# Designs tried in a protein design run: designed miniproteins, single chains. Part 18

Each design is a single chain, and the fold is of that chain. pLDDT is the mean over its residues in the fold that is shown.

## One batch from the design tools (miniprotein)

Design m602
Fold by ESMFold2-Fast:
Structure m602 (fold): chain A 78 residues (1-78)
Amino acid sequence: SLIQQADQLVQQGEQARQQGNFVEAARHYYQAGLLYAQAGDYDKAAESFVKAANSLIEAGDDEGLDAFHRELEARYGG
């Protein structure tokens, strides 16, 4: 299911974060958030997107954080 795939991506994000790979962690959390949103689990989607944003902040990836915000606004902003 989409939720099971998203749960696996969250686990991959947690693993990457523990290894200090914050950009990779953000990518996994972002993909998990998209799948949770597609499944209609907006609470888990929001949690995953917050984790993605926090990982980009920890990485110091200002361009990645800007791109992340723009993509979420394009998908869910209206």
Scores: mean pLDDT 88

Design m603
Fold by ESMFold2-Fast:
Structure m603 (fold): chain A 93 residues (1-93)
Amino acid sequence: MLNEEDVEKFEEAILKVVKKYGDAADVKKASDEDYTKFAEDVFTEIGKALGKDPLEVAGNPYYREAGKEAVRRLYEEGKLTEEEAKTLLSLFS
């Protein structure tokens, strides 16, 4: 069962990183290196929001499910493009 507060923190963290990368349009269409940097920034911001290590967030099945739920909600609300949602879902798989 997902904690609502955790999902909300994931939504806020994801939007912060997506907004940062949106200001640099080239990075969203980026190489494997840029994808790695995007992934690291996503888990770092989630870690800050939760008060947890980014590697703990990336490795924990519970946090992967919370991330997937957050992405689904943000996409349904029109806050993520289809490509942003697909990229983010791949991070949490």
Scores: mean pLDDT 78

Design m604
Fold by ESMFold2-Fast:
Structure m604 (fold): chain A 71 residues (1-71)
Amino acid sequence: MEEEKEFDELFDTIINKISEYAKKNYDAVKESLKEALPELTDEEIDQILNKNLTDEVREKLRAHLEKQREE
């Protein structure tokens, strides 16, 4: 449980920074996220960049990161 809590805090911090970078250089940040997370749709990437992240997208991102860790 504590790893999950710390991950959530780090995740929120990262999302906030990504959103801030996106305000200054939207196209480059979006392209980088699409390369890092190819399974995400453009709509889901836009949710991250606009800080409209839903619980569903958040869970999807966490699952992708956990899958990549196993690899």
Scores: mean pLDDT 72

Design m605
Fold by ESMFold2-Fast:
Structure m605 (fold): chain A 102 residues (1-102)
Amino acid sequence: STVSEEEIERGIELLSEREVPEEAIELFKKVFGIDLTGVPTERLIEGLREYEERYQSAALLAKALGEDLRELVIEGEGFFGRAVRANIAMQLYLLTKELLEK
């Protein structure tokens, strides 16, 4: 499904008001193989603000290239790092939303 601007705004609000549950971090690691433990919430919010549909495969590409995705989320400031952070932040938000709706 296409991610709307409204969905991005909801994600920013959610992550601004509450810490990402440990269950979401562990499930994200299990499903995507990416450890987001200790990633600052502010970096995830930055990723959501910069999210564009064209970034939806950036994390998969980075993983295929052998990049450290956790490091890119925390410290990546170039175009590619920002695209990866945006993609990961959106996927983590969507997973968190699903867990909270159970």
Scores: mean pLDDT 83

Design m606
Fold by ESMFold2-Fast:
Structure m606 (fold): chain A 57 residues (1-57)
Amino acid sequence: APLLEKALLDEQQTYEKNKELDIKGISKALNLDDELATKWVEMLQKETLKGLEQQYK
């Protein structure tokens, strides 16, 4: 549905902007390249989800 598609698009854009801000913050705080900060954030998100899944084994 068009309204649902619009809502998903808006959430995706918000998520991408927040992710970019987090990456820049981490890069600045730890003096890392944005690429390394991106990989680090991706890794933490993946590990967090896996940790939650382990509790439902």
Scores: mean pLDDT 65

Design m607
Fold by ESMFold2-Fast:
Structure m607 (fold): chain A 74 residues (1-74)
Amino acid sequence: KEAEKARFLELVAELQKFADELAAKATPDQQQKMLELMSQTGREVARLADQGDLEGAEKVIEEAKKKLEEIYKE
């Protein structure tokens, strides 16, 4: 139970760090899109955490990282 909570927090922290690093190099328009994606992803991960679905949360985080890279490449 505690170990699972720690893992969810770690996944969110990793995603936030990744997003912050990209945002530092991004245009204001890209930063806004990244912020919207991070907000949406945070809500999805919170729901998965309530269900104890760590595997689902890992997939959501991976997809979010890919989408953040796509926003940055624009």
Scores: mean pLDDT 80

Design m608
Fold by ESMFold2-Fast:
Structure m608 (fold): chain A 79 residues (1-79)
Amino acid sequence: SVIMGLRVETHPADPAEAAARIREAALAVPGVRSVHVEVDPKDPTLIGVLVVADDEAAARAAAEAIGALPLVRSVTVVG
């Protein structure tokens, strides 16, 4: 298994709804085991995501699924 850290930048939105949508998108990817999502308390458009996946392909697919969401501006791998 692998752990991948992501920094997600969103358009202005409700942070709780944005976090829920990001988590749902990542968890829908086959091979993703768990997802942790944290909204930055200083900037609610910045969301940290930790993906635990079976392999790097599943983790990368989760990053791509998050990046495809209309509310997401960018996804950066940080680990």
Scores: mean pLDDT 87

Design m609
Fold by ESMFold2-Fast:
Structure m609 (fold): chain A 114 residues (1-114)
Amino acid sequence: SEEAAREAEEAAREAAEAARRGGARGAARAARESAKGALEAGKKGGREGSSSASAAVASAAGAEAAEMLGLGDEESARSAESAALSAASAGRKGGEEGGRAAAEGNREGARAAE
């Protein structure tokens, strides 16, 4: 669904913006929620959706590692943005249900970053 894909992409932008404001801890939390949404969306998108979900999980792990290693807020935020965009990508591959799952994950990510 074009509408569901657009909602997931809009939510990804909101999650990325919140992650930039939330510092390293906020970014890591946002990325974790985006990855959860990506995993649900990936189940609906076949091999391509699963690949995008795996990328979101890897990006979320990167955000957590950046926080733990003290690599700075910018590095953590960049990883969180990658997780949110990968979740939106998984959503596009998963049709209407996948798009909704990715959008919800990214919205929870924006909330968790606060």
Scores: mean pLDDT 88

Design m610
Fold by ESMFold2-Fast:
Structure m610 (fold): chain A 66 residues (1-66)
Amino acid sequence: DEEAKQKVIEHAERFAQELLAKLKAQGKDATVEVKITEKEVTITVTVEGKTFEEVINLDEAAKELS
């Protein structure tokens, strides 16, 4: 279901923006990037020189919304 996948993408982008704003409000040097593919959304967070990555499977996440 393409509509459900689009909602997952929008949720991930919003989450990334809110996380970046929160980290900057705490005075931390941070970047957040969202990479979208056909199968996955990858959120890459770099804070204080440390990098963390979260991968969301679009098919699995879309099933939760359907």
Scores: mean pLDDT 79

Design m611
Fold by ESMFold2-Fast:
Structure m611 (fold): chain A 58 residues (1-58)
Amino acid sequence: MMSQEERDQAAEQVRLSMDSFGLPEEVRDQVAQLVRDGRWDDAFQLTAKALGSVKRPP
């Protein structure tokens, strides 16, 4: 589906989105690396886990 160039571009967009959510730089770097490696499922799982940690239910 996506070329290597498109995956690299997607990784940059993901990094910017993570910054907007206030996620730590370390998490942003890990997610971006997973996207570059084409490991979309792992990237999605890590993102969901990190967002869940930031938003605690009442």
Scores: mean pLDDT 71

Design m612
Fold by ESMFold2-Fast:
Structure m612 (fold): chain A 64 residues (1-64)
Amino acid sequence: GPAPAPAVPPHPPTPPGGLPADASREELEEVARRTLETVEAQAHLTPEQRAELEQGLAFTLASH
């Protein structure tokens, strides 16, 4: 069989997956806001693209 590779670095730590069972709508809105800020900082979005992204996040929050 293949030799073990002890020197292989582990996968980067994944953030705690999923939402806790008691997550509030306020917490979801805060996460959405932080996501928008991060994307805008990295992607240099136009006002039109930002509005479309905000609409998508609003739809997701409304669906929850």
Scores: mean pLDDT 64

Design m613
Fold by ESMFold2-Fast:
Structure m613 (fold): chain A 96 residues (1-96)
Amino acid sequence: MKEKEELIKEALKNLIETGANEGLLAMYAESYKIAGDKEKYEEAKKAFEEARKLTEESRKNLEKAKEGTVEEAKKSKEESEKNAKKSEELLKKVAE
């Protein structure tokens, strides 16, 4: 079904976005560490660990959806959208 393939493609796009935000959070943490800003480093490190968990959750749901039903693909898309938005919020908070 074309519907399942489109849902998986959207879930993959959201997973890539979440992973990109995770990577940026890791760079912010390293930058704050180099600058000697211990408080911002700890905040960025916590945000990075949370984003890494969101990326892993989206990845596992996508893997399940590839071998699963249209309903699992819909769940993968919905959860990946939430995870992408949450990772963006984490990045914005750390960048401020």
Scores: mean pLDDT 87

Design m614
Fold by ESMFold2-Fast:
Structure m614 (fold): chain A 100 residues (1-100)
Amino acid sequence: MEKEIEEMKKKIIESVPEELKELAELALELEYAYISGAPREEIVRLLERAGVPRAEAERADREDVRDKILELRRQIALGLARSEEERAEIEAEVERLRAK
């Protein structure tokens, strides 16, 4: 089970764009720490890496950690939903602003 999770983690990280790899790795590490009941100090360290101030990370309860995991997963999903069509749309909008 643990080795299967590690292999799935690698596949997920490889499937995301370079700019999302760090975010995907953090989300997976935090989710695994949360599920496995990792020591509080490890969870605090992961929350700090995710941009939570230390004072807030040290006070985070299980609901706070879960909410942060969901936020990270949402950001990754939005990043993965980004197609070349969406990039072309952004470029078209930039050209529209330049034509003004």
Scores: mean pLDDT 70

Design m615
Fold by ESMFold2-Fast:
Structure m615 (fold): chain A 109 residues (1-109)
Amino acid sequence: SSREILQLLLDILEGKIITTKTIQELKDFLREHRDELSLERLQAAVTVLILYSMGLLDDEEAVQLALEILRRFAEANPAIRETLLEVVRLILEGRFGEAIRLLREALAS
């Protein structure tokens, strides 16, 4: 659901969900199931963008796979499309605090 997507994004950004996957495992996971939309795929995509924004990942293919998955989640969830795309922009700019505030506001509605 749209609410589960927003809550997952918030939990990841607040550090409540820590991935045990390596960068290579994240990339492989995003590639292997690219036609499927799941919360596990959303988690992997968001994790890749956070690592990229923090300078811990410099892999153009991984970033492009993550962005494509997030675009598809936005298209599949029109009620939160604008919020999800704005959160992605804030993550890419390293503005994690603003992304957290936007997600909390959206979840309070």
Scores: mean pLDDT 83

Design m616
Fold by ESMFold2-Fast:
Structure m616 (fold): chain A 86 residues (1-86)
Amino acid sequence: SMEEELEKSIEDEINKLYKENGESKEEYEKEKETMKEALKEGEKLDIEEIERVLELRKKGEPVSISVDESNKRAMKKQKEAEEELA
């Protein structure tokens, strides 16, 4: 089904984002799974900011990702884009 294809796409995309962060910390695994679940439930996340944070983590910065804050940022960006078109 299209829903199964979407879920697989979400799994593959998030796994790809985390692939270069090869240290499996319990907190990062929980973060990753929470992010996948949110996307599968139809929540919007700020993927650009997530990529930026993961790049900082790769360079040695101990930065965590909040799925709730990422959703809030995505919703704010959507609202700002809608206001720019009005």
Scores: mean pLDDT 75

Design m617
Fold by ESMFold2-Fast:
Structure m617 (fold): chain A 71 residues (1-71)
Amino acid sequence: KEEIEKLAKEFIEKVKKENLDFANSGYIPEEWKKRIEELKEEIRKAAQAAGVTLSDDEIEKLANEKLKEER
């Protein structure tokens, strides 16, 4: 029980640190950036096939949502 509380605290601290680094530095790892670009291309292709034109901002938003679902 005490070990579970310790692990939970450590996990929360790690998540907090990662979120703080993302918010403050805006740094995106190269692999994550590569995956976002792939998803953007897939979304753009799907939109064009449906006869819909999306803005780059809308494509990026959808790509980020899909990446979050993959995690």
Scores: mean pLDDT 64

Design m618
Fold by ESMFold2-Fast:
Structure m618 (fold): chain A 58 residues (1-58)
Amino acid sequence: LAAARATVLEVLREAKAFLDSLPTFDGVKTAEFGRKLAERHADDIAAYSRAVRAEQAA
């Protein structure tokens, strides 16, 4: 659980850094970045989602 949470926080930091690098909002570039980031961290995101659902079901 802690490892999955750390990965989610890392993903959020990368997303913030990318958005802060843009002089103006660009939906196309943001969507492309989001897709690439999700593909790179797909397994960790899935593991975190499963852990959250298990905790809520308990």
Scores: mean pLDDT 68

Design m619
Fold by ESMFold2-Fast:
Structure m619 (fold): chain A 78 residues (1-78)
Amino acid sequence: SSSADRIAAIMDQINDALRQARVSQAQLDQYQGWVDRGMLNDDQAANVAQARAVGPRASADQQAQMQQNMQTLMQTRA
């Protein structure tokens, strides 16, 4: 339960940041690669598409935090 709760919290943070385009162009390109490989669900894929449409608006610190959160999520789901 604790692990599932942590995954859900990280997922919510990633989804929120994507909806607000708080990511870099390089991170958006990486996330699109994950979508293309089927590593993200439909909701996450839609959020990546929306973020790409809006364009990158994140500071360097926000970009680093998003990268870490996404890496943690992918490792935890493996």
Scores: mean pLDDT 69

Design m620
Fold by ESMFold2-Fast:
Structure m620 (fold): chain A 61 residues (1-61)
Amino acid sequence: MPSLEELAEELARLFAERASDEEIREVLLQIQKLVPQVDPDSILALPREVRQRLGEAELAA
């Protein structure tokens, strides 16, 4: 099982790469198992452009 840090980095990459909602959902479901407060549906409701910027910002940090 990947760590929360590895899952967060993978999520940031998927966001920056404009990955499919299905791929993003798979990572979010794994994060939710570690952090139950994370709602995959709420995150997937964000516009793709917003998700891309968030991923790019995280990878740049």
Scores: mean pLDDT 79

Design m621
Fold by ESMFold2-Fast:
Structure m621 (fold): chain A 104 residues (1-104)
Amino acid sequence: PLTPEQLEEIERVYDALLAAYHAARQGIAAGLSDEEVFELARKAGEEAYKNPLTDEQRAAAEAAVTPQQLKAFRSAAIAYVLHKPLDFEKAAREAVWRARQEAA
């Protein structure tokens, strides 16, 4: 099961991915270079991770993307959080090992 801390981190990463994507789209529409678009996306993502989007900002950003893209961003945020070296798999493996030894 996901911890409350992991759920909060997923929301932060999701906001970062959504903000970065929205900034990239705006940069492309403005005719910016690939390097400028990357920098805008990076800065927007970092800012949204540090200062999460308001409900209104999130709704506006989500309205600018497809439902399929929203699902992809959510899945990526979950994968990112779960694939960090959080030692969660080790803790889970140790819990399973203890259960198998009937020592729990």
Scores: mean pLDDT 67

Design m622
Fold by ESMFold2-Fast:
Structure m622 (fold): chain A 106 residues (1-106)
Amino acid sequence: SKKEELLKRIEKLEEEILKRLEELGELDEERVEELYEYLKKLTVYQRQFLLMALTEDALINEGEARRRALHYGLALLRIAKDYIKEEKLEDAELLIKAVEESLELL
């Protein structure tokens, strides 16, 4: 039930991000993959710091900065799916909440 709840939240966030990206141009799937591989090597603190920095940049500079923040969000949600697969549900929920908060500000 908790696993199903978190997967549903990820699906809704992915749909929202894809909708916002469609308004700003085309989804760069290669960029999401590159970010995902990069982020897997970082600490939880480093991932959160980068999300905050990208969100702040997106609030000041629309367009390309918003695209960067949105692609980063997709990569974080992919890491959250990996945590769910590994039964690390608390770690998954922390990433999901961070993406939810970023999108609420944008």
Scores: mean pLDDT 85

Design m623
Fold by ESMFold2-Fast:
Structure m623 (fold): chain A 87 residues (1-87)
Amino acid sequence: SMEELLAEFERRAAELKRTMSPAERRHVDTLVGVLRLGVLERASAEQVVAAVDALLAEFRATIRDEAFLAALEGLMREFVARVREAA
């Protein structure tokens, strides 16, 4: 389900956040929270994918840790691929 895919994404993102500063963790938590709310309010896979693409653009603009950004982007792309497969 979409909820299971989001829960797995959140779980893996939490592990990545362990290497981040408190400020970066707070920023990521806020953006992931927006995605979660969007998933709960939106029924379509297309709307979820659009929300993830918007978050990815925001992360690219704001996260300076290159290794963390690359890992988070990979995780987000995997989430999008699985959402598309489920549609």
Scores: mean pLDDT 73

Design m624
Fold by ESMFold2-Fast:
Structure m624 (fold): chain A 77 residues (1-77)
Amino acid sequence: EAVAKIEEMTELIEKDISDPENQARIEELAEELEPALAALAERLAADPTNLSPEEQALLAAINRWHQAGLAAEKAAA
């Protein structure tokens, strides 16, 4: 579920981040994801080794989302 929400945010950013409807949806998804992202951050801070496949998938999704955000920021500059 968390991975799917991050993927949805990434798709919205790649599609059209300047669309107010897309921005509102991204903000909503980000709020819903905050507890999961905080938990993953604490997990990585405690022990970055022995990540489960689900944790690895979540981290990969976050990395894709981050790259999409950087690309959108560069396009806006």
Scores: mean pLDDT 77

Design m625
Fold by ESMFold2-Fast:
Structure m625 (fold): chain A 124 residues (1-124)
Amino acid sequence: RPMRILIVDDDDEVLADLAAKIRRTRPDAIIATASSVTQALQLVETGDIDILIVDRDLDDGTGLDLIAEVRRRRPDVVVVMATGSRDPAVIDAALAAGADAVLHKPASEEELAALIAEAEERLA
């Protein structure tokens, strides 16, 4: 079936950029977007999400809180934190919260393609 990807970021330009790059690498992927923890959790609960890509800072909370809740509710989802930070403490916190990977923003099409391919192997 098509890969179902949820991108969560409070910056509309970042959402558009990531979605466009993913569409170029995986034209068959179903992409949903959210700008808040509340909206993202609703989409995870109601949709068959395979991959979650989440920013650290959101309108109504943190990406770390979202990662922890998704890991608790849907342990089968591949979780990626996308962050502009190069601070090792941010990376360590994401992994400790249950993220499978950390992606540095801005992300290249090649980085996104590799991430999706690795996630697809885990879901098989």
Scores: mean pLDDT 83

Design m626
Fold by ESMFold2-Fast:
Structure m626 (fold): chain A 85 residues (1-85)
Amino acid sequence: SALKKQAEDAIQKGFEHGRKAQEAALRGDLVSAARHLREASRHFQQASDLLLSLSDDPSTRQRADLLRQASRVADALAEQLLKAA
């Protein structure tokens, strides 16, 4: 379905921004790293919401919860990097 493709796209974008954040952090660009982590957080949250709109079965809820946890971790790490910058 279109919603499933949107959820998969959001997951991919989340990981892409996570990779870009890691690359920025390795260069010492903490501000850019934080911005990419916030983008990753938004995409993982969107993916979680989309998955829950498709199904409420236990496996889908578990996947959605893991994405929501990844979103929270990314946002918290972004805040820590901005504080260190």
Scores: mean pLDDT 90

Design m627
Fold by ESMFold2-Fast:
Structure m627 (fold): chain A 68 residues (1-68)
Amino acid sequence: SAAALRELARLLAETNARVEKLISQGKLDEAIRLVKEAIEQVRSIDVGELGEAAAERLEERLKELEEK
């Protein structure tokens, strides 16, 4: 669905912007929580393999944040 793809793109853009802001403010724990919530939200959007690929990228980002 074109609507589901737009929702996914918006969610990813908003999440990335908020995560970057939280990291710049030293709020690493809040950034980690936000990424975890975004993974669950992405998985709830019915976009099949594109949603799974987006969730995998967020999981990679989560791992990077947890290694800091």
Scores: mean pLDDT 81

Design m628
Fold by ESMFold2-Fast:
Structure m628 (fold): chain A 66 residues (1-66)
Amino acid sequence: SSTLTFTVSTTVPASTPDEEAKKAAEEAARKLAEALGLSNIEVTDVKLEEKGDEKVATVTVRGDLP
């Protein structure tokens, strides 16, 4: 089996709570991994970065290809 690793970023207003931003990015990443047909889906990293009026949540996901 081959493994695929990819990153998804979500940009939200800086006023958005950190947990809400992380959850949104994790949900988006997991949905994409499921759509790609990956198994054994794992969130390996979650990063938050504040940039002026914006907050960027970046999630790294790993899964196994069929």
Scores: mean pLDDT 84

Design m629
Fold by ESMFold2-Fast:
Structure m629 (fold): chain A 100 residues (1-100)
Amino acid sequence: SEENKKELIEKLEEETEHLFELIEENKDDKEKQLEIIEESFERIKELLKLYTSPEEYKEADKIIDKTLEEVKELLKNNESVEKVKEVIKKGLEEIKEIIK
């Protein structure tokens, strides 16, 4: 339903805001940033499973996995927190486009 989609989007945005706060607090610890991101992405996957169809979930799961691999490469290359956040935002936008 449209209300369920709105609730999902609100929950995804809240999870992303919390994730960004935790990344900023740990900006000098790449290992901790990765742990935080992996845990947040797992929570996002669980939200998607509850609110979306199996087909939508399969597509969103691929985007999350792709985003995580891109984030891992950025962290390995010591890229800025701003670049990491940009990649995560892009992934979330792609997920929002699938939720229909």
Scores: mean pLDDT 87

Design m630
Fold by ESMFold2-Fast:
Structure m630 (fold): chain A 80 residues (1-80)
Amino acid sequence: SLAAAWQALVDALGEEALVERVRRAAEEGVEQAEKIEDPEKKREIAEGLRREAERYRAAGAEEVARVLEEAAERVERIAE
């Protein structure tokens, strides 16, 4: 499960390192979304980020969920 995988990664790497990796991936995702001309595709990216945030929150990774939600909000603003 995602919860078991997340806990194993936290035990191996530490939560701060994992959050930083997610933050970097989210930043790259937002940068790529800025290059997309189709607003529908940008909204699909934002929806995907929100779905992943909910999955991580359910797994107990609250800080990761927050980072992903912030990225989704940024992509939604770009889609305007």
Scores: mean pLDDT 81

Design m631
Fold by ESMFold2-Fast:
Structure m631 (fold): chain A 70 residues (1-70)
Amino acid sequence: EKFEKISKATKVMVEAQKRIDELIKAGKSLEEIERVLREAYEKMVELGMPKEIADAVYRVALRRARERLA
């Protein structure tokens, strides 16, 4: 049950990463990318992903986005 919720939440981040890739290709700002990541984070927590895991996933994704825009 908990594992299934985590799997669904992980799919949210995968879809968010696809959207972020499109935003980077379109030359959008880091602020717009952060909004997409924040929406994904909130949805992952809502779907039952433990906050500690959601925080780690969000931090890694945001760091990678910053590196890709630098």
Scores: mean pLDDT 78

Design m632
Fold by ESMFold2-Fast:
Structure m632 (fold): chain A 99 residues (1-99)
Amino acid sequence: SKKIEEAKKKILEILKEEGNSIPEDEQLEEIIKKLKEEAEKNLEKIREEAEKEKDPEIKEQIETIAKAMETIIKGGDLAKAVEDIFEAQRRGYEIELAK
């Protein structure tokens, strides 16, 4: 579908910017499938972690991940949801390392 192709393009752009090896098309489809499965499995847990988080900067990143997961489950803008998840995970990691 067009949404899957846009998501593949976004993942490739992210991987290129990070200096990672570029996966084959079939591997990109597996990455997208894994993201959908993780969203469906973990959405409620991620929402719960956001509620428990005391650090407002970390909480904002967790809430961003939860909203992106909800977008994936509802069949919204998959490419943007993928970008939001990767960026929020990276920012959360950077915030924790700075402390």
Scores: mean pLDDT 78

Design m633
Fold by ESMFold2-Fast:
Structure m633 (fold): chain A 72 residues (1-72)
Amino acid sequence: SVEDFVRELGRLLGLSEEQIRRLLEEAEGDLGKLVYTLARIMRLDAAALAELGRMFQAGASAEEIAAFIRSL
């Protein structure tokens, strides 16, 4: 589920329980909103946001997305 995915991703990124809850609430179950909200929380630039969007569309795992964000 989107919730399970977000909780796993948040844990891998070291997000607080409050940050994970905000991500779930602001995303409202929409993957596009999830990508945008995550990029805002992590302060990603436009290029990183574009790549993050592509990864989500390709069905990348939480581990792959976390590794990408940590590489920035």
Scores: mean pLDDT 80

Design m634
Fold by ESMFold2-Fast:
Structure m634 (fold): chain A 94 residues (1-94)
Amino acid sequence: SSVEKQLEEVRELLRKAEEAIRRKDFETADEYLVEAGRLLLKLPSSEEVEELLEEFRRVAVRFAEEAARLFGGDPALAVERVEGLVEQIKASLP
């Protein structure tokens, strides 16, 4: 199934994003998170997509917090912005 392939691709992108965050390679982590978000927006609503959205939120929150801390931003504000984006993504699913 095309959907199953895309779900697997999202899982792989999120794993790669987490690895990039651990290495403090935030440019690469951002690229993986953007691509994961784009794929999630194209998927039909399902329990698996909702589970991946929660995993996406977890990784994106960590990205925002770590990047803000390293680059002198406000980690709490960065987390709030990511949570807003995740809710917007959920609202745009069919």
Scores: mean pLDDT 79

Design m635
Fold by ESMFold2-Fast:
Structure m635 (fold): chain A 81 residues (1-81)
Amino acid sequence: MLKQPSREEQREIQLEALRRYEEEFGRTPAIEELIKMIEENKPFSEISKFAEENFSDEELEKLDRIGMETALEYLEKKAAE
């Protein structure tokens, strides 16, 4: 992958990933706050710190998996034009 998504595209990917996580595993207060932080375009460092402090290792692994799958689908759609 040579072209990185823009910050805005990365936010869209993250929000879609969180929407998929919420649909599969349910809405928690931590997920709701994480969505708000992303919608407010908070720095990645602040979002990462919040996630580390408010999610278990198991939840973080699930988020990483869904995030990666969502990012791959987004990139495939972009490649198809």
Scores: mean pLDDT 76

Design m636
Fold by ESMFold2-Fast:
Structure m636 (fold): chain A 69 residues (1-69)
Amino acid sequence: DREAFAELVGDMAANIARTLGKPEKDVEEAGKKTKEYVLKDDYDAAIKAVKEVAGEQGGQLLKTFLDRL
């Protein structure tokens, strides 16, 4: 299920931003944007969206998560 997968990745992006101490607005934005990019099969844009919110560490954590899938 493509939407379930995109939701899982979006939830992971949100959890990464939250764990790195970002405000709830930024957490919600990271999750939403990442889900949208994954639905478009644009994983580079998904990682970039998390980097813009959660910094290099956040982007690296999402990349590591995606590499495991």
Scores: mean pLDDT 84

